# Designed miniproteins, single chains, continued (3), part 44

Each design is a single chain, and the fold is of that chain. pLDDT is the mean over its residues in the fold that is shown.

## One batch from the design tools (miniprotein)

Design m9500
Fold by ESMFold2-Fast:
Structure m9500 (fold): chain A 76 residues (1-76)
Amino acid sequence: MLEKVKEAVERAQKRVAEKYPDASPQERLDALVDEIARELAELGFTPEETYEALKSLGFPDELARRVAERVAELRA
C-alpha cells in the first residue's frame, strides 16, 4: 500500500528533476504536486486516500492537501 505511494512519489521527483532542472523552487514544487497527483490518480487513489498516504510518509499538511486537491481535479 504505502510502498506503491512511495514509488509513485520517487517517480514524480525524478520526473520533475529531469523535466525542470533549471526551474525555480516554487516552479519545481508546483510541478511536483502535479506529477505526484497524476501518479496517484492513475493508481486509483481518492483525494482522501492521497492526503492520508502522504501524511503517513511525512509530507507537510499543506503539501499533502495541495496534492489531494489536484487528484480531485484530475478525477472530476
Scores: mean pLDDT 82

Design m9501
Fold by ESMFold2-Fast:
Structure m9501 (fold): chain A 92 residues (1-92)
Amino acid sequence: DKEEVEKRLEELIEEVLRLANRVLSTLIKLGKVEEAEKLARELEPKVKELAELRHTDPEKAIELAEELLEELKKKEEELKKKYKIEPKPAEP
């Protein structure tokens, strides 16, 4: 059903943008402004491709949106491990 495909794509795009903003905000809060700028530059062309595919090939757009979500989730996980240094000794 084309209406369900379009709705799912819209939800996926919202999730991608929400996660991207969360990752970017986290980088900025950590003082990693240059890394945030680099990520924003990398995401811009991919988001534009999603917007174009949404109108020409919605199924392909869903695949790209899911791929972007997975990449962003992996980036957020890496960011939490690399930059979340606890200044206090870990308490059990």
Scores: mean pLDDT 76

Design m9502
Fold by ESMFold2-Fast:
Structure m9502 (fold): chain A 87 residues (1-87)
Amino acid sequence: AEEYAKKILKEYLGIEDKDLENAKEEFKKNIEDVIKKLREAGKEKEAEAIEKAYKQGNYLLGIALYIATLTEDEKTIEKLIKIIEEI
């Protein structure tokens, strides 16, 4: 699960392993704003999946899904939601 998130983050943000911990901490600080913004945009399914990933401690999956949602990458969104739901 986390392996797919790392691949997506590297592709979208050019994130290296050393930057993953900082990305996790920023996500934890901003999770309420992330969920609120997605719900306001009508992205309820994505918001629910990100909240589930956060609750599970799968922060990289939550970040990857948020970035995929902002870039409107529907294929990656569907794949990440499925991974999160199967955990």
Scores: mean pLDDT 79

Design m9503
Fold by ESMFold2-Fast:
Structure m9503 (fold): chain A 92 residues (1-92)
Amino acid sequence: LDLKPEDVQGFLLTEKKVRKLQSVTEEKAKLIANAIAKSPNPEEALRHFTAGVMFDGAGAYDLAEAAFVKAAKLTGSATVKELLLSFLQESK
């Protein structure tokens, strides 16, 4: 996985297209990407975010939820947590 913080928005919009997720908008993807990039440790936040998307794609929803919660906590944003959990819920 060769993702950088600046790639998060494009990655989320690609996942939206592949998995037909209606809850993922350009505005929400930008908000998540910016929160990760501006977190105190963008690399760690990105790692947990990427793990969450991978687990979600593999159907490992409990692991995906744990990873998304950790990524959101690292961003310090309750909005990011809500958006990532909404994304996960729709992908089921």
Scores: mean pLDDT 74

Design m9504
Fold by ESMFold2-Fast:
Structure m9504 (fold): chain A 60 residues (1-60)
Amino acid sequence: DVKAIADEAGISPTQARLVSSILKGLGMNAPPEALAQLAKSVGFDVTPDQAKVVAEALKK
């Protein structure tokens, strides 16, 4: 559930969907810093810690 992941990470569902899409494109081992940087490049302010929460939720 993207909404549950977004609530856990403290971001919007739209930001959580973006991070999950980037992670699927880069691979599940992509560092959170890279996920946060790519999100910022398309206009979404996501921290590496928030990106890590999304990535770990998607792995389980």
Scores: mean pLDDT 78

Design m9505
Fold by ESMFold2-Fast:
Structure m9505 (fold): chain A 112 residues (1-112)
Amino acid sequence: SEELLEVARRALREYLEKYNVDEKEFLRWLARLLRERLLYPEELAEVEKELGIDLTDPAVEERLATDEDFLLEVLVKIFVLEAERLGVEDIPAFIREEIHSLVVYFVTQQSL
């Protein structure tokens, strides 16, 4: 939904700024982890089916790394599926928390 996509976009901007993270580096890192199924492997199979995309396609990885709106659409679908599996009712708050966790995970990986 447009509303959830906007929540995700604002959360991403806020946390990238808060942790002084380069957006292009973050998007490239996340796109690679999603393609390699190191994050959300169960949710990714359903998202691929719903969106008609193949995450093993290098063109899809490139689009995830360069098209913020496309990445956010994929992430929102992942987070909605995860929230439903976990019985979470406040989906906007859950999306903000998941994006925060991803940005913190990126920073942690760079520190190692």
Scores: mean pLDDT 85

Design m9506
Fold by ESMFold2-Fast:
Structure m9506 (fold): chain A 88 residues (1-88)
Amino acid sequence: DTVLLSEEELLEKAIERFRGEVIKGLQALKNGEVKELEASVSLYGVEVKLKLTVEDGEIKLEVEIKGDNEEVKEKLKEAIEKAIAEVE
């Protein structure tokens, strides 16, 4: 059987990886390396699609979150907010 701690660790690591990808993308947008970035993740029945664009020197964020796992949804939303805060 899968140990509960292993499941929690896997979820946390997946969320950290997603946050890291968002931070990296935001930095690339700020540096002018890209004008548009799309990222997606699927974790435990939750699907997140993220689109970042630059308009008039401002970063525009579009987020679509689908699924029935509210805990995972909230953790992914928090990860996105923290990523934006770290780059801004």
Scores: mean pLDDT 74

Design m9507
Fold by ESMFold2-Fast:
Structure m9507 (fold): chain A 62 residues (1-62)
Amino acid sequence: VLTHTFKVGGKEVKVVIEGTKATLYLPSDLSAAEKAEAQKIADKLQELAQLKQRLLEELLEK
């Protein structure tokens, strides 16, 4: 389990990664644009977790 914390619009946002899944925790008082930015970061972190899983599969294939 990996936890990343960062700021969007001066407010702290948390992303928790478990295996290949990223879960985004948002403060309730974010604008739509700030929520979109936070989701974009969470989506990229999830893609990285999935890429890591694919690399492990390739290493096991050899």
Scores: mean pLDDT 78

Design m9508
Fold by ESMFold2-Fast:
Structure m9508 (fold): chain A 103 residues (1-103)
Amino acid sequence: MAREYGERAERAARRGDEEGRREAERAGREGGEAGGRAAGEAAGEAARAASEAGTAGAGEAGAAAGREAARGAAESGDSVGTARGAGAAAGGAGDAWYAGAPL
């Protein structure tokens, strides 16, 4: 579901900043599969919401969300902490996404 926008975010980030996405993946690997999935999904959703909203600096928003998700996962070291971190990171992006029409 988020994979399509994850790929687009990756292509856009290749021209700018992939650091946030890579950081989320690193934190996920250390925090475990569940942590990695939550962090990756939060980053993908944030990038998708920003892109669909047509906001300038969509890549910046996605990278920031990814970094926050990765930080939450790294500091918690468990699924509960990872879920809270991912939820907080995707909060603004999720709000914008749900306010918009599907696709």
Scores: mean pLDDT 49

Design m9509
Fold by ESMFold2-Fast:
Structure m9509 (fold): chain A 96 residues (1-96)
Amino acid sequence: KKEEEEKKKIKEYLGLYALRKAREEHPDAPVEELLAEAERIFEELLKKELTEEEIEELKKVAEETLRREIEERYAKYKDKEAYEKALAELEAWIKK
C-alpha cells in the first residue's frame, strides 16, 4: 500500500509538471490543446527511468506551480472580496 501511494503521488507531481510545461510553451492555447500536450509530456516522463534527484526536483516544481496557481486565484477572487468587505465595513463605521 505504501509503495502504491508513493507511486500515485509521483504520478500527480509529473502531471502537474507536464501541465506547467505545456502552459509555458503554449500560454494562450485552449484548455483542450493544453491537456493534450500535457498528456504527451506526461507519457514521455513516465517512460523515463527517473533518479531520486530528478523525482525530488519534479516535486519541487509541481508544488511551486500548485502554490502559485492557488495564490493567483485567491488574489484575483477571495482577497479582493475580503478587501472590499473590509472597506465597506470601514465606510459604514465612518458614516456613523
Scores: mean pLDDT 60

Design m9510
Fold by ESMFold2-Fast:
Structure m9510 (fold): chain A 62 residues (1-62)
Amino acid sequence: EELEKKLEETRKKLDEINARLAQVEAQDPRPTPEITELNAEIIKLAVDITVLKNEIQRKRKE
């Protein structure tokens, strides 16, 4: 339950960062520091989502 709420919150953050990245890339498609930072945050959030999914699955198996 708590992990599932955290997963939903993390997914919302990922969606926000993806929307920001799309907006920045629309203005300048070249790799800029801002695009690099947004990509790094997306990778971090994607990893966090995977970890949370694994934790939820383990909890349900036990």
Scores: mean pLDDT 77

Design m9511
Fold by ESMFold2-Fast:
Structure m9511 (fold): chain A 66 residues (1-66)
Amino acid sequence: MTQYSLIARAPDAEAAEQVEKVAREQGLRVIRPDETTVVAVSDDRAAIEQVAEKTRELGGEARIVG
């Protein structure tokens, strides 16, 4: 049973909002523990990697666990 978690640290709240939007558009389960952090969970590795890449493009850090 492989489930992936993405922990995205955005440089600001606006970037975090964009990351959350992309994750929700990909159908990922999203949690915002603070204004600059996005946590996304899915069994779809490709969708997780797309959100991670978006986070990095916005100048943030993305860590995938799974």
Scores: mean pLDDT 83

Design m9512
Fold by ESMFold2-Fast:
Structure m9512 (fold): chain A 72 residues (1-72)
Amino acid sequence: SMEAERDVRRSAEAALSSPSSTAAMAAIHEARKMGLEGGAREAAVEGLRRVLEESTDPRVRAMAERELARLG
């Protein structure tokens, strides 16, 4: 749904803008969950790829890579 796609995009933005690695990783987990359960898989893949490409936090990047593997 468009609502789930919006929530996924918001979670990806939170992962990129959060000053906390823990909060960023929680946002990645939510994006992945909404992608699998909310029918927003493509939006979740796009958001997580963006996090992997733009994040400077190696823990956040590692989580985004792992969750991308689960989606594809």
Scores: mean pLDDT 78

Design m9513
Fold by ESMFold2-Fast:
Structure m9513 (fold): chain A 100 residues (1-100)
Amino acid sequence: MARKVLEEGYEMVKKAIEENPNLTEEQKEELLKKLEEVYEEALKAIENGSELTKELIELLEEAIREKNVAAVWSYLEILALVGRGREEEARRILKAYKEA
C-alpha cells in the first residue's frame, strides 16, 4: 500500500509540473529531475517502515485525496529526508509544517 500511495503522489506532482502554463520548459525539466530524486529517496523510507514513515504515508494519502499538490510535494520531500537517514530533521520539518 505505501508504495502505491507514493506512486500516486509522484504522478500527481509530475502532472502538475507538466501542465503548469507559468513554467518554462527549462523550469519544468529542473523540477521533474528534482521530483525523480525525491521519489527515489522516499522509496528508501518505505523500505524501513518506521512509525514516522507510516505517519507520513497517511498524511500523503490524505493530501492526494484532497488534491493538495503543494502538501503532496512537501510530504514527498520529508519522506526523502527519512530515506536519506535524516529522520530527526524530517520530524522537525513535519512539526513545523503542521504548525504553519
Scores: mean pLDDT 84

Design m9514
Fold by ESMFold2-Fast:
Structure m9514 (fold): chain A 99 residues (1-99)
Amino acid sequence: NTEQRLVNFTVEALTYLKELAEKSNVPKELINLLKKGVEWLRNNPDISLSQLAGYLEILKKEIEDIKNKYELTEEQRKTVDKIISSLDNLITYIQDQQK
């Protein structure tokens, strides 16, 4: 099942991004958003790819809002930009699988 594989892949990807955020001492608000994303996906494993992509777009926007809200160090900014870029790539990949 391609949908289940993509949900599992997304859980893995978000877990990696959460660990990256924790390691870089990114604001706790951003770490908590990634943690909530993992928990939400685990509780909603049967979601459609359209719902998955939409959820990730909302998550990306909330992370961008946090980036603009906090005075980040150069290292924190690089980590947040990497997280945003990774989410963008993941959204594009999921949308391509819907064709």
Scores: mean pLDDT 87

Design m9515
Fold by ESMFold2-Fast:
Structure m9515 (fold): chain A 91 residues (1-91)
Amino acid sequence: DHTEELIEQLKYLIERLREALKREVELSEKELKEIEKEAKEEAKTLPDKKYRDEIYKLLKEFLILYRQLLETDPEKARKLLGEIVDELAKK
């Protein structure tokens, strides 16, 4: 199931972001609301409603961690994103 693989991949990426993030940074309420909206709209594009809530939660966590990494180490965030894109391109 493509959706189950996406969930596993998101969990893997979240763990990589947690390991890369050496310092916790609080995001503003405005940034958090924008991330929540983006994650919710992206999850809604999925045809299977069963996984939308789980994917929404994982996407929100991923986007929060990625934004925190961008604020603390933008070069590392860019390199990590590049590695993800390269891994996806090999598929």
Scores: mean pLDDT 75

Design m9516
Fold by ESMFold2-Fast:
Structure m9516 (fold): chain A 95 residues (1-95)
Amino acid sequence: MKEKEELARKAVGYVLRGIGAELDGNLEQAGIDYAKAGLYYLRSGDVELAIKYFEKAAELFSKVDPEKAELFRQALEYAKNGDVEKAIELAEKAI
């Protein structure tokens, strides 16, 4: 669907922003950007890329915000188990 292509494009945009934030040493912003990328990939149906970027977000937040890191680890497990709705809910709460 066209909507899924648009969501995937937004996800790529957030990946690029996350890379930029990491290069600037802004780990909190990088975590937020990768988390948003993961959410857009998940909404586009690309579960594998969503998992990848939720893992990056959890790693970055583990250094600056352990509570957000734990929420993304939970979102990651729900995504791996096919519970896309619960994964989205937890990731949105963490942003």
Scores: mean pLDDT 86

Design m9517
Fold by ESMFold2-Fast:
Structure m9517 (fold): chain A 94 residues (1-94)
Amino acid sequence: SEGAAIAEALLRGDQETLDAIDKKTEEAYKEIEKMPEKEAEERALELLAEIFGEDGLRVIERHAEELFKKSKTPEEVREEFRRLIERLREIVRK
């Protein structure tokens, strides 16, 4: 699917894909960083769903799954999600 291809290209560091996504997400990520934690997490997930779709999110979630595989608490999982979102922004930027 298109979303899965975008997610894979993003993780691979494809520059054209990074530039396109960075342009679309830069403003949204700046808003997210200023939001309260709960709203920031919800908005970031919504943004990811909008960009990557269902299939793309599954690709991203599989990378995150290794971090969550150790049966962590739901609170720790949410913290790892924030770290994943930050990593995705970092990958998009670079």
Scores: mean pLDDT 60

Design m9518
Fold by ESMFold2-Fast:
Structure m9518 (fold): chain A 66 residues (1-66)
Amino acid sequence: SAEEADRLGALAVATGKPARVVVEGNTITIELDGRKGEIVYESPEEARAAAERMVAASPNFTLEVR
């Protein structure tokens, strides 16, 4: 869910733990410690831009594009 994705993203930033950001179409999945949250955007371009901003903002995030 979007609430889970937001929580996991914030937790990753706060803890510095490795987090994976997966972009597939217009959906971003944030994965941390085996937990997953999804954010659905209006377009694939918006999803990709948001994911790239997340990865650029924190060194503990990795980007995977499907």
Scores: mean pLDDT 83

Design m9519
Fold by ESMFold2-Fast:
Structure m9519 (fold): chain A 83 residues (1-83)
Amino acid sequence: SSTIQQKLDEISKLLDQAERALQQGDIETARKLLEEVTKKLAELKQLLDKQKASNDQILRFTQLQLRRIGLETEVDLQEKKAA
């Protein structure tokens, strides 16, 4: 649905912002953005389960989850170096 597409786009933009924050060394901003992404992904999962989402929507959701995990790993590594 259009609502699923809008939420996928919002999460993608937040991940882009988190990645940019990490590139700039703004670990605190990246962490906050990834926490927001985690909450929005949980909300989107409930919506996908309810709305009989397309395979393409499920694939995009999975790709966003993998990207979040990768960026969280990078945040954790950078926090350990900064501490």
Scores: mean pLDDT 86

Design m9520
Fold by ESMFold2-Fast:
Structure m9520 (fold): chain A 67 residues (1-67)
Amino acid sequence: MDYSSLTFSEAYALWLEKLGYKVIPEIKDSRPAKDVMVNVDGKWIPLVEFLEQEKIPKTNELSYRYK
């Protein structure tokens, strides 16, 4: 699946589900998901790259920033 075409609000829901969150808050953010970086086990990686991976992160920390 091509995650680079998603908005951040769409990618945010997928990201939280992948981290194991049971309740996903609704957000409205139409910015491109490709411009978002997330922290995975102490490393900053693109959100879309993280969503493409089948790896389960060691922590469920919700930490992100825009480019």
Scores: mean pLDDT 75

Design m9521
Fold by ESMFold2-Fast:
Structure m9521 (fold): chain A 75 residues (1-75)
Amino acid sequence: LVGTLSIVEVHRDGRETTVATVRARVGETLTVTVELSDDTVDVVLRNETPETALADARIVIEGRTATVTVRVVPA
């Protein structure tokens, strides 16, 4: 089973922009680094595959870069 997830930046004005969409198999751990806009206030993950879930999600924001680590599990 393959899961799809989106990494979304949240802007100061409340607007959301998808900065990356990635796919992984159940059991895989993903690490993705993305560049953020100057007005980014938060980074969130969206699970696009209802048959999967995201576990152990960690988001580290350093300056204008976010590094996301997450494991894909069965729902």
Scores: mean pLDDT 82

Design m9522
Fold by ESMFold2-Fast:
Structure m9522 (fold): chain A 61 residues (1-61)
Amino acid sequence: SNQELMELVMEKLRLIGDEVTRLLEARRAGDEEARERIEAEYAKQVAELDARIAQLEAQQA
């Protein structure tokens, strides 16, 4: 549904914002290992949401 789609899009935007905040923290600490872990961690969550968004978009077609 459009409501479910909007909720997933909003969740994705929240995750992106959280990732940016944590990446800035890692950058200030000079922790490259933390940066790589954060990127990998959030990439997985974003990919899961993108897959769900794609499924709902396909249902609308």
Scores: mean pLDDT 84

Design m9523
Fold by ESMFold2-Fast:
Structure m9523 (fold): chain A 65 residues (1-65)
Amino acid sequence: MVEVHEEEVDDVDAAAEALVAELRAQGYRVRTEEFVDEEGRRVVSILAVDAAGNTLGYRLVAPAA
């Protein structure tokens, strides 16, 4: 089952690196994708998959400029 968690962070790149490292340390396979949303905010989408095929989704969003 896919669950998506959205979080706004001051430094999207640093937050994404930290989260990816933590998820990989827990045994998840992680994929990242970067885009800009309709409000012009930079977004990093993170998908983590465990050995059973369960997926966790994260959406890290930069604060508004």
Scores: mean pLDDT 77

Design m9524
Fold by ESMFold2-Fast:
Structure m9524 (fold): chain A 66 residues (1-66)
Amino acid sequence: MSSLQQATEQTVQQVQQLIDQGRLDEAAEVVRDFVAQATGVTLSRDDALDTGRDMIAQQQARKAAA
């Protein structure tokens, strides 16, 4: 549980950093790899970016709610 949350948090931080640097293709690849490993689903580039942004928003919401 905590280890999975830490892995998710690290992935969110990496994706946020890549997006902030304008490295959208690399951000999409990180999200795609994470989702594929976690769920077995292969996302498109646009779906991966949307998922990455959603993960960032959810992580921020979790921290705000705690």
Scores: mean pLDDT 78

Design m9525
Fold by ESMFold2-Fast:
Structure m9525 (fold): chain A 84 residues (1-84)
Amino acid sequence: MKEKLEEIAREVEKLLSVDVSKEDAIAFADKLNRILKTEKVSTETAQTISGAAVAAQRMAEGEREEATEQLREEYEKLKEIIEE
């Protein structure tokens, strides 16, 4: 589980630090939603992943500033979960 959460965190860092296309943002949101459907995670972890998926979808829809801020907040929560 930690390995998958670390992978998600790295992908979030990539979205935050690189000029990301609409297609990349949609693909990331789809990946997170798939993880929520296939993996057993805690409620806290599921809420954080769901928030990141929503933020990525909003980035794809052109709400970049607000979505980037939301994604950054979800990223910090995800890092805390990984660190226990």
Scores: mean pLDDT 76

Design m9526
Fold by ESMFold2-Fast:
Structure m9526 (fold): chain A 87 residues (1-87)
Amino acid sequence: MKKLEEFAKKAQEVREEIVDMLLNGESPEEIANKLLSKSKSVEDLEVIVGALSIGATQSYNEGNLDMFRKLNEALRIVSQKLSDELS
């Protein structure tokens, strides 16, 4: 239970950072690089991937395809880094 609660809190904090970066008009590469610079572990990368996936899905469901494309590209960059760390 504690691990899930800590994961949920961290995921919420990452989601808030993503929203702020999107509101500031940052590029997918800038978003990905800022999130990666704060990552200290593979577990942190998994939280970031989860937060970006949720954001992309919400944008798609709301019909915001431009936001969906931005978040999906940032997700691609972070997911590649996670894949490299797991290899």
Scores: mean pLDDT 80

Design m9527
Fold by ESMFold2-Fast:
Structure m9527 (fold): chain A 85 residues (1-85)
Amino acid sequence: GQDILDQVQQLVSDYYGRIDDLYRLYGSGKLSPEEFLKKKIELLDETIKQLQQLLSQATDPEVQEYIQGVIQTLQDEKAFLEKLL
């Protein structure tokens, strides 16, 4: 229920915060384009795995559908980025 949804929102928030940090490192010349893409893919993998764990704990169909939608969006982004490597 709500506790799982709160955990999903926290994971998504943390993911975007870490992505913002990667963009700052890339923009400052601390990461190459290849290193930036690889680290972004790693963050997507970590986030997808954590979301899949929360999905396994969800009992409400509407909550399951919501989490599955978030996972699909991140998987699509990962697949797109992998084509750029």
Scores: mean pLDDT 88

Design m9528
Fold by ESMFold2-Fast:
Structure m9528 (fold): chain A 69 residues (1-69)
Amino acid sequence: FSEELLEKLERALTALVIHEQISVEEAERLMKMVKEGKISEKEVKELIELVEQGRYDEAAELARKLLSK
C-alpha cells in the first residue's frame, strides 16, 4: 500500500471513531489487518470513498465486515 493511501485510511478511520460508528480498538485492528495484507486495496479504497462521501453508516458496515475476516 502507498503511504498516501494508508494516510487517507487513517483519516477515514478517525472520522468513523469521531462519529461513534466504530471504537478506537476496532480502527487499530482494521489498520493492522490492512498492513498484514488481509484486506485488499480495493476494499480500503471503497471504505475511504464512503467516508469521504459522508456515508458513515455504510462505511461502518463495511468496516465491521472487514473486521470479521
Scores: mean pLDDT 85

Design m9529
Fold by ESMFold2-Fast:
Structure m9529 (fold): chain A 77 residues (1-77)
Amino acid sequence: SVEDEAIENGRAGGEVEKEGIETGDASKITAGSLLGIGAGLHARLNNNVEAGIKAGEEAEKVGGKRAGEAAKKAALG
């Protein structure tokens, strides 16, 4: 479903950001945020803003606060 896809992509973005934080790799932190944006946009384009919010929450749970905030903002417009 759109929700499952958005949640999976949000989690992936959060994991990439967390790895960037742990390794000191700013490029991975940026990549995590971009993946978060993609998850939120995917949800929004499929008329499911709540899926984008859930994607952001999943990103935050795995340690990607920036990816999570980016996903939520992209979903809301």
Scores: mean pLDDT 87

Design m9530
Fold by ESMFold2-Fast:
Structure m9530 (fold): chain A 107 residues (1-107)
Amino acid sequence: SELEELHEVAAELSEEAGLPIPPLEEIEALSPSTLATARYHMYIYLALKAYKEGDFEKYEEYKEKAIRLAEEIAGLPREAAEALLEGLIEGKEEEGRKKALEIVEKL
């Protein structure tokens, strides 16, 4: 179901960007790291969509999934990943980035 969600989101993004959509079988054939990165961006997109629609339950769900992938892929501490993603989704990208850097600096 997550691969099907990824394919659907890729279709929406492709329409916006004017890029071709790879078939589901090609998405399934991606390396684990490429697939994880694609899922990360999918959850960011879904969280942003939910936030704009006022569906805060779905926003928190997809944000949580994106945070977990950011920890796994980039080794970011949870609090830094959350600050960065909230900033990006809520239109406070620079503030989110600054807060994430302050959290990482304490490591």
Scores: mean pLDDT 74

Design m9531
Fold by ESMFold2-Fast:
Parts: sequence; structure tokens; C-alpha cells
Structure m9531 (fold): chain A 77 residues (1-77)
Amino acid sequence: SMVQKQQQQIQKNGDNQIQKATDQSQKYDKISKGYGGTINTIKNGIMDAQQQAIQDPSTGQKKISDQVSKFDDVVKS
């Protein structure tokens, strides 16, 4: 019961993060053609993390967070 609730919580958080990462990726893809190669690599990383989240939500969530962090760094640079 507790484990199932925790798993559901992780999955929901992963879904929310996937949505945020996708929204940021789409927004940046429209604005910054100069970052095209880097953006595509990050988008592919997010998609891979989405697939991982299906099998292991915690690992997938961490990978999504890592990709989003890299994306934010690209934006800041």
C-alpha cells in the first residue's frame, strides 16, 4: 500500500516533468535555431528518459531532471 502510493507519486511527478521538458523543448526549438544540434540531442535524451520512466519511474525521473538541467544550462549560456 505505502510502496504503491510512493510509486504512483513518482510516476505522476515524472509525467509532470516530462510535460515541462517537452514544453521547454518545443518553445526553444521555435526560438533558437542556432542551438539546433544541442536541442535535438536533449530532446532525444528526454524521449529516452520517457521510455525509461515506463520501466523505472525513479530512474526515468532522474534522467529527465538531468536533461532539463542541461537544457536550462544551454539557455543560460
Scores: mean pLDDT 67

Design m9532
Fold by ESMFold2-Fast:
Structure m9532 (fold): chain A 75 residues (1-75)
Amino acid sequence: SLLQELLERARRALATLTPEEQAALLREMHLELVPLAREAIAADPSLEESEREEGLALLEAFAATGKSLTEIQRA
């Protein structure tokens, strides 16, 4: 899937950084991208309510817990 490919590419790119650099980058992503993704999911009329709730719950877990990309990729 596209999401799986993007996450794998991001994981490989992050692996070239130190743990401190990875944490700083993920923090910036949370601050800049999570609000935009949340708004996009909430406003998407093509999503059923259950799909919207699932998507928002995944974003909240990502934003709140700072989970690694490896954990997010778990099927």
Scores: mean pLDDT 66

Design m9533
Fold by ESMFold2-Fast:
Structure m9533 (fold): chain A 74 residues (1-74)
Amino acid sequence: GLLREAEEAREKGYEIGKEKGLDEAKKQAEEYLQTKKQELDEKKADPSAYLLPERAREAMLEGAEKGAAEAAAS
């Protein structure tokens, strides 16, 4: 469900941020958003459907920032 997708996005962001740094995590989050928006555009999805990729991207960035900060502190 929606909760699991947000949790998975945050966890992925955390891992990327911790291992590869915030810049790489931001790049992957942007690529994810672009890919998902393109899929929705091709399907001519409702405007509300675009909120899901935006929220997942934000969750991924939140995780990445925390992961990168933790790596820097270690």
Scores: mean pLDDT 79

Design m9534
Fold by ESMFold2-Fast:
Structure m9534 (fold): chain A 77 residues (1-77)
Amino acid sequence: SLLEEAKKIIEEAKKKLEEMVANKAPIEEIAKVAQEAMEKLFEIYEKLSPEDQEKLLKLIEEFKKFADEVFKKLENL
């Protein structure tokens, strides 16, 4: 399902962001990975039913919170 694909994108993006932070990657590269994941998620969003769009928006909000926490940790280093 498209929702399952979206969940996989989120899981892969979270793992990649955590690895990049651990390896002290530049903040610009970390931001690019987060942005690319968001673009893919919105591409899936356009293909979903209204009911599934609501579910995906909640997953996107959770991913955004995760990314915000990552960037906040980088700002305090």
Scores: mean pLDDT 83

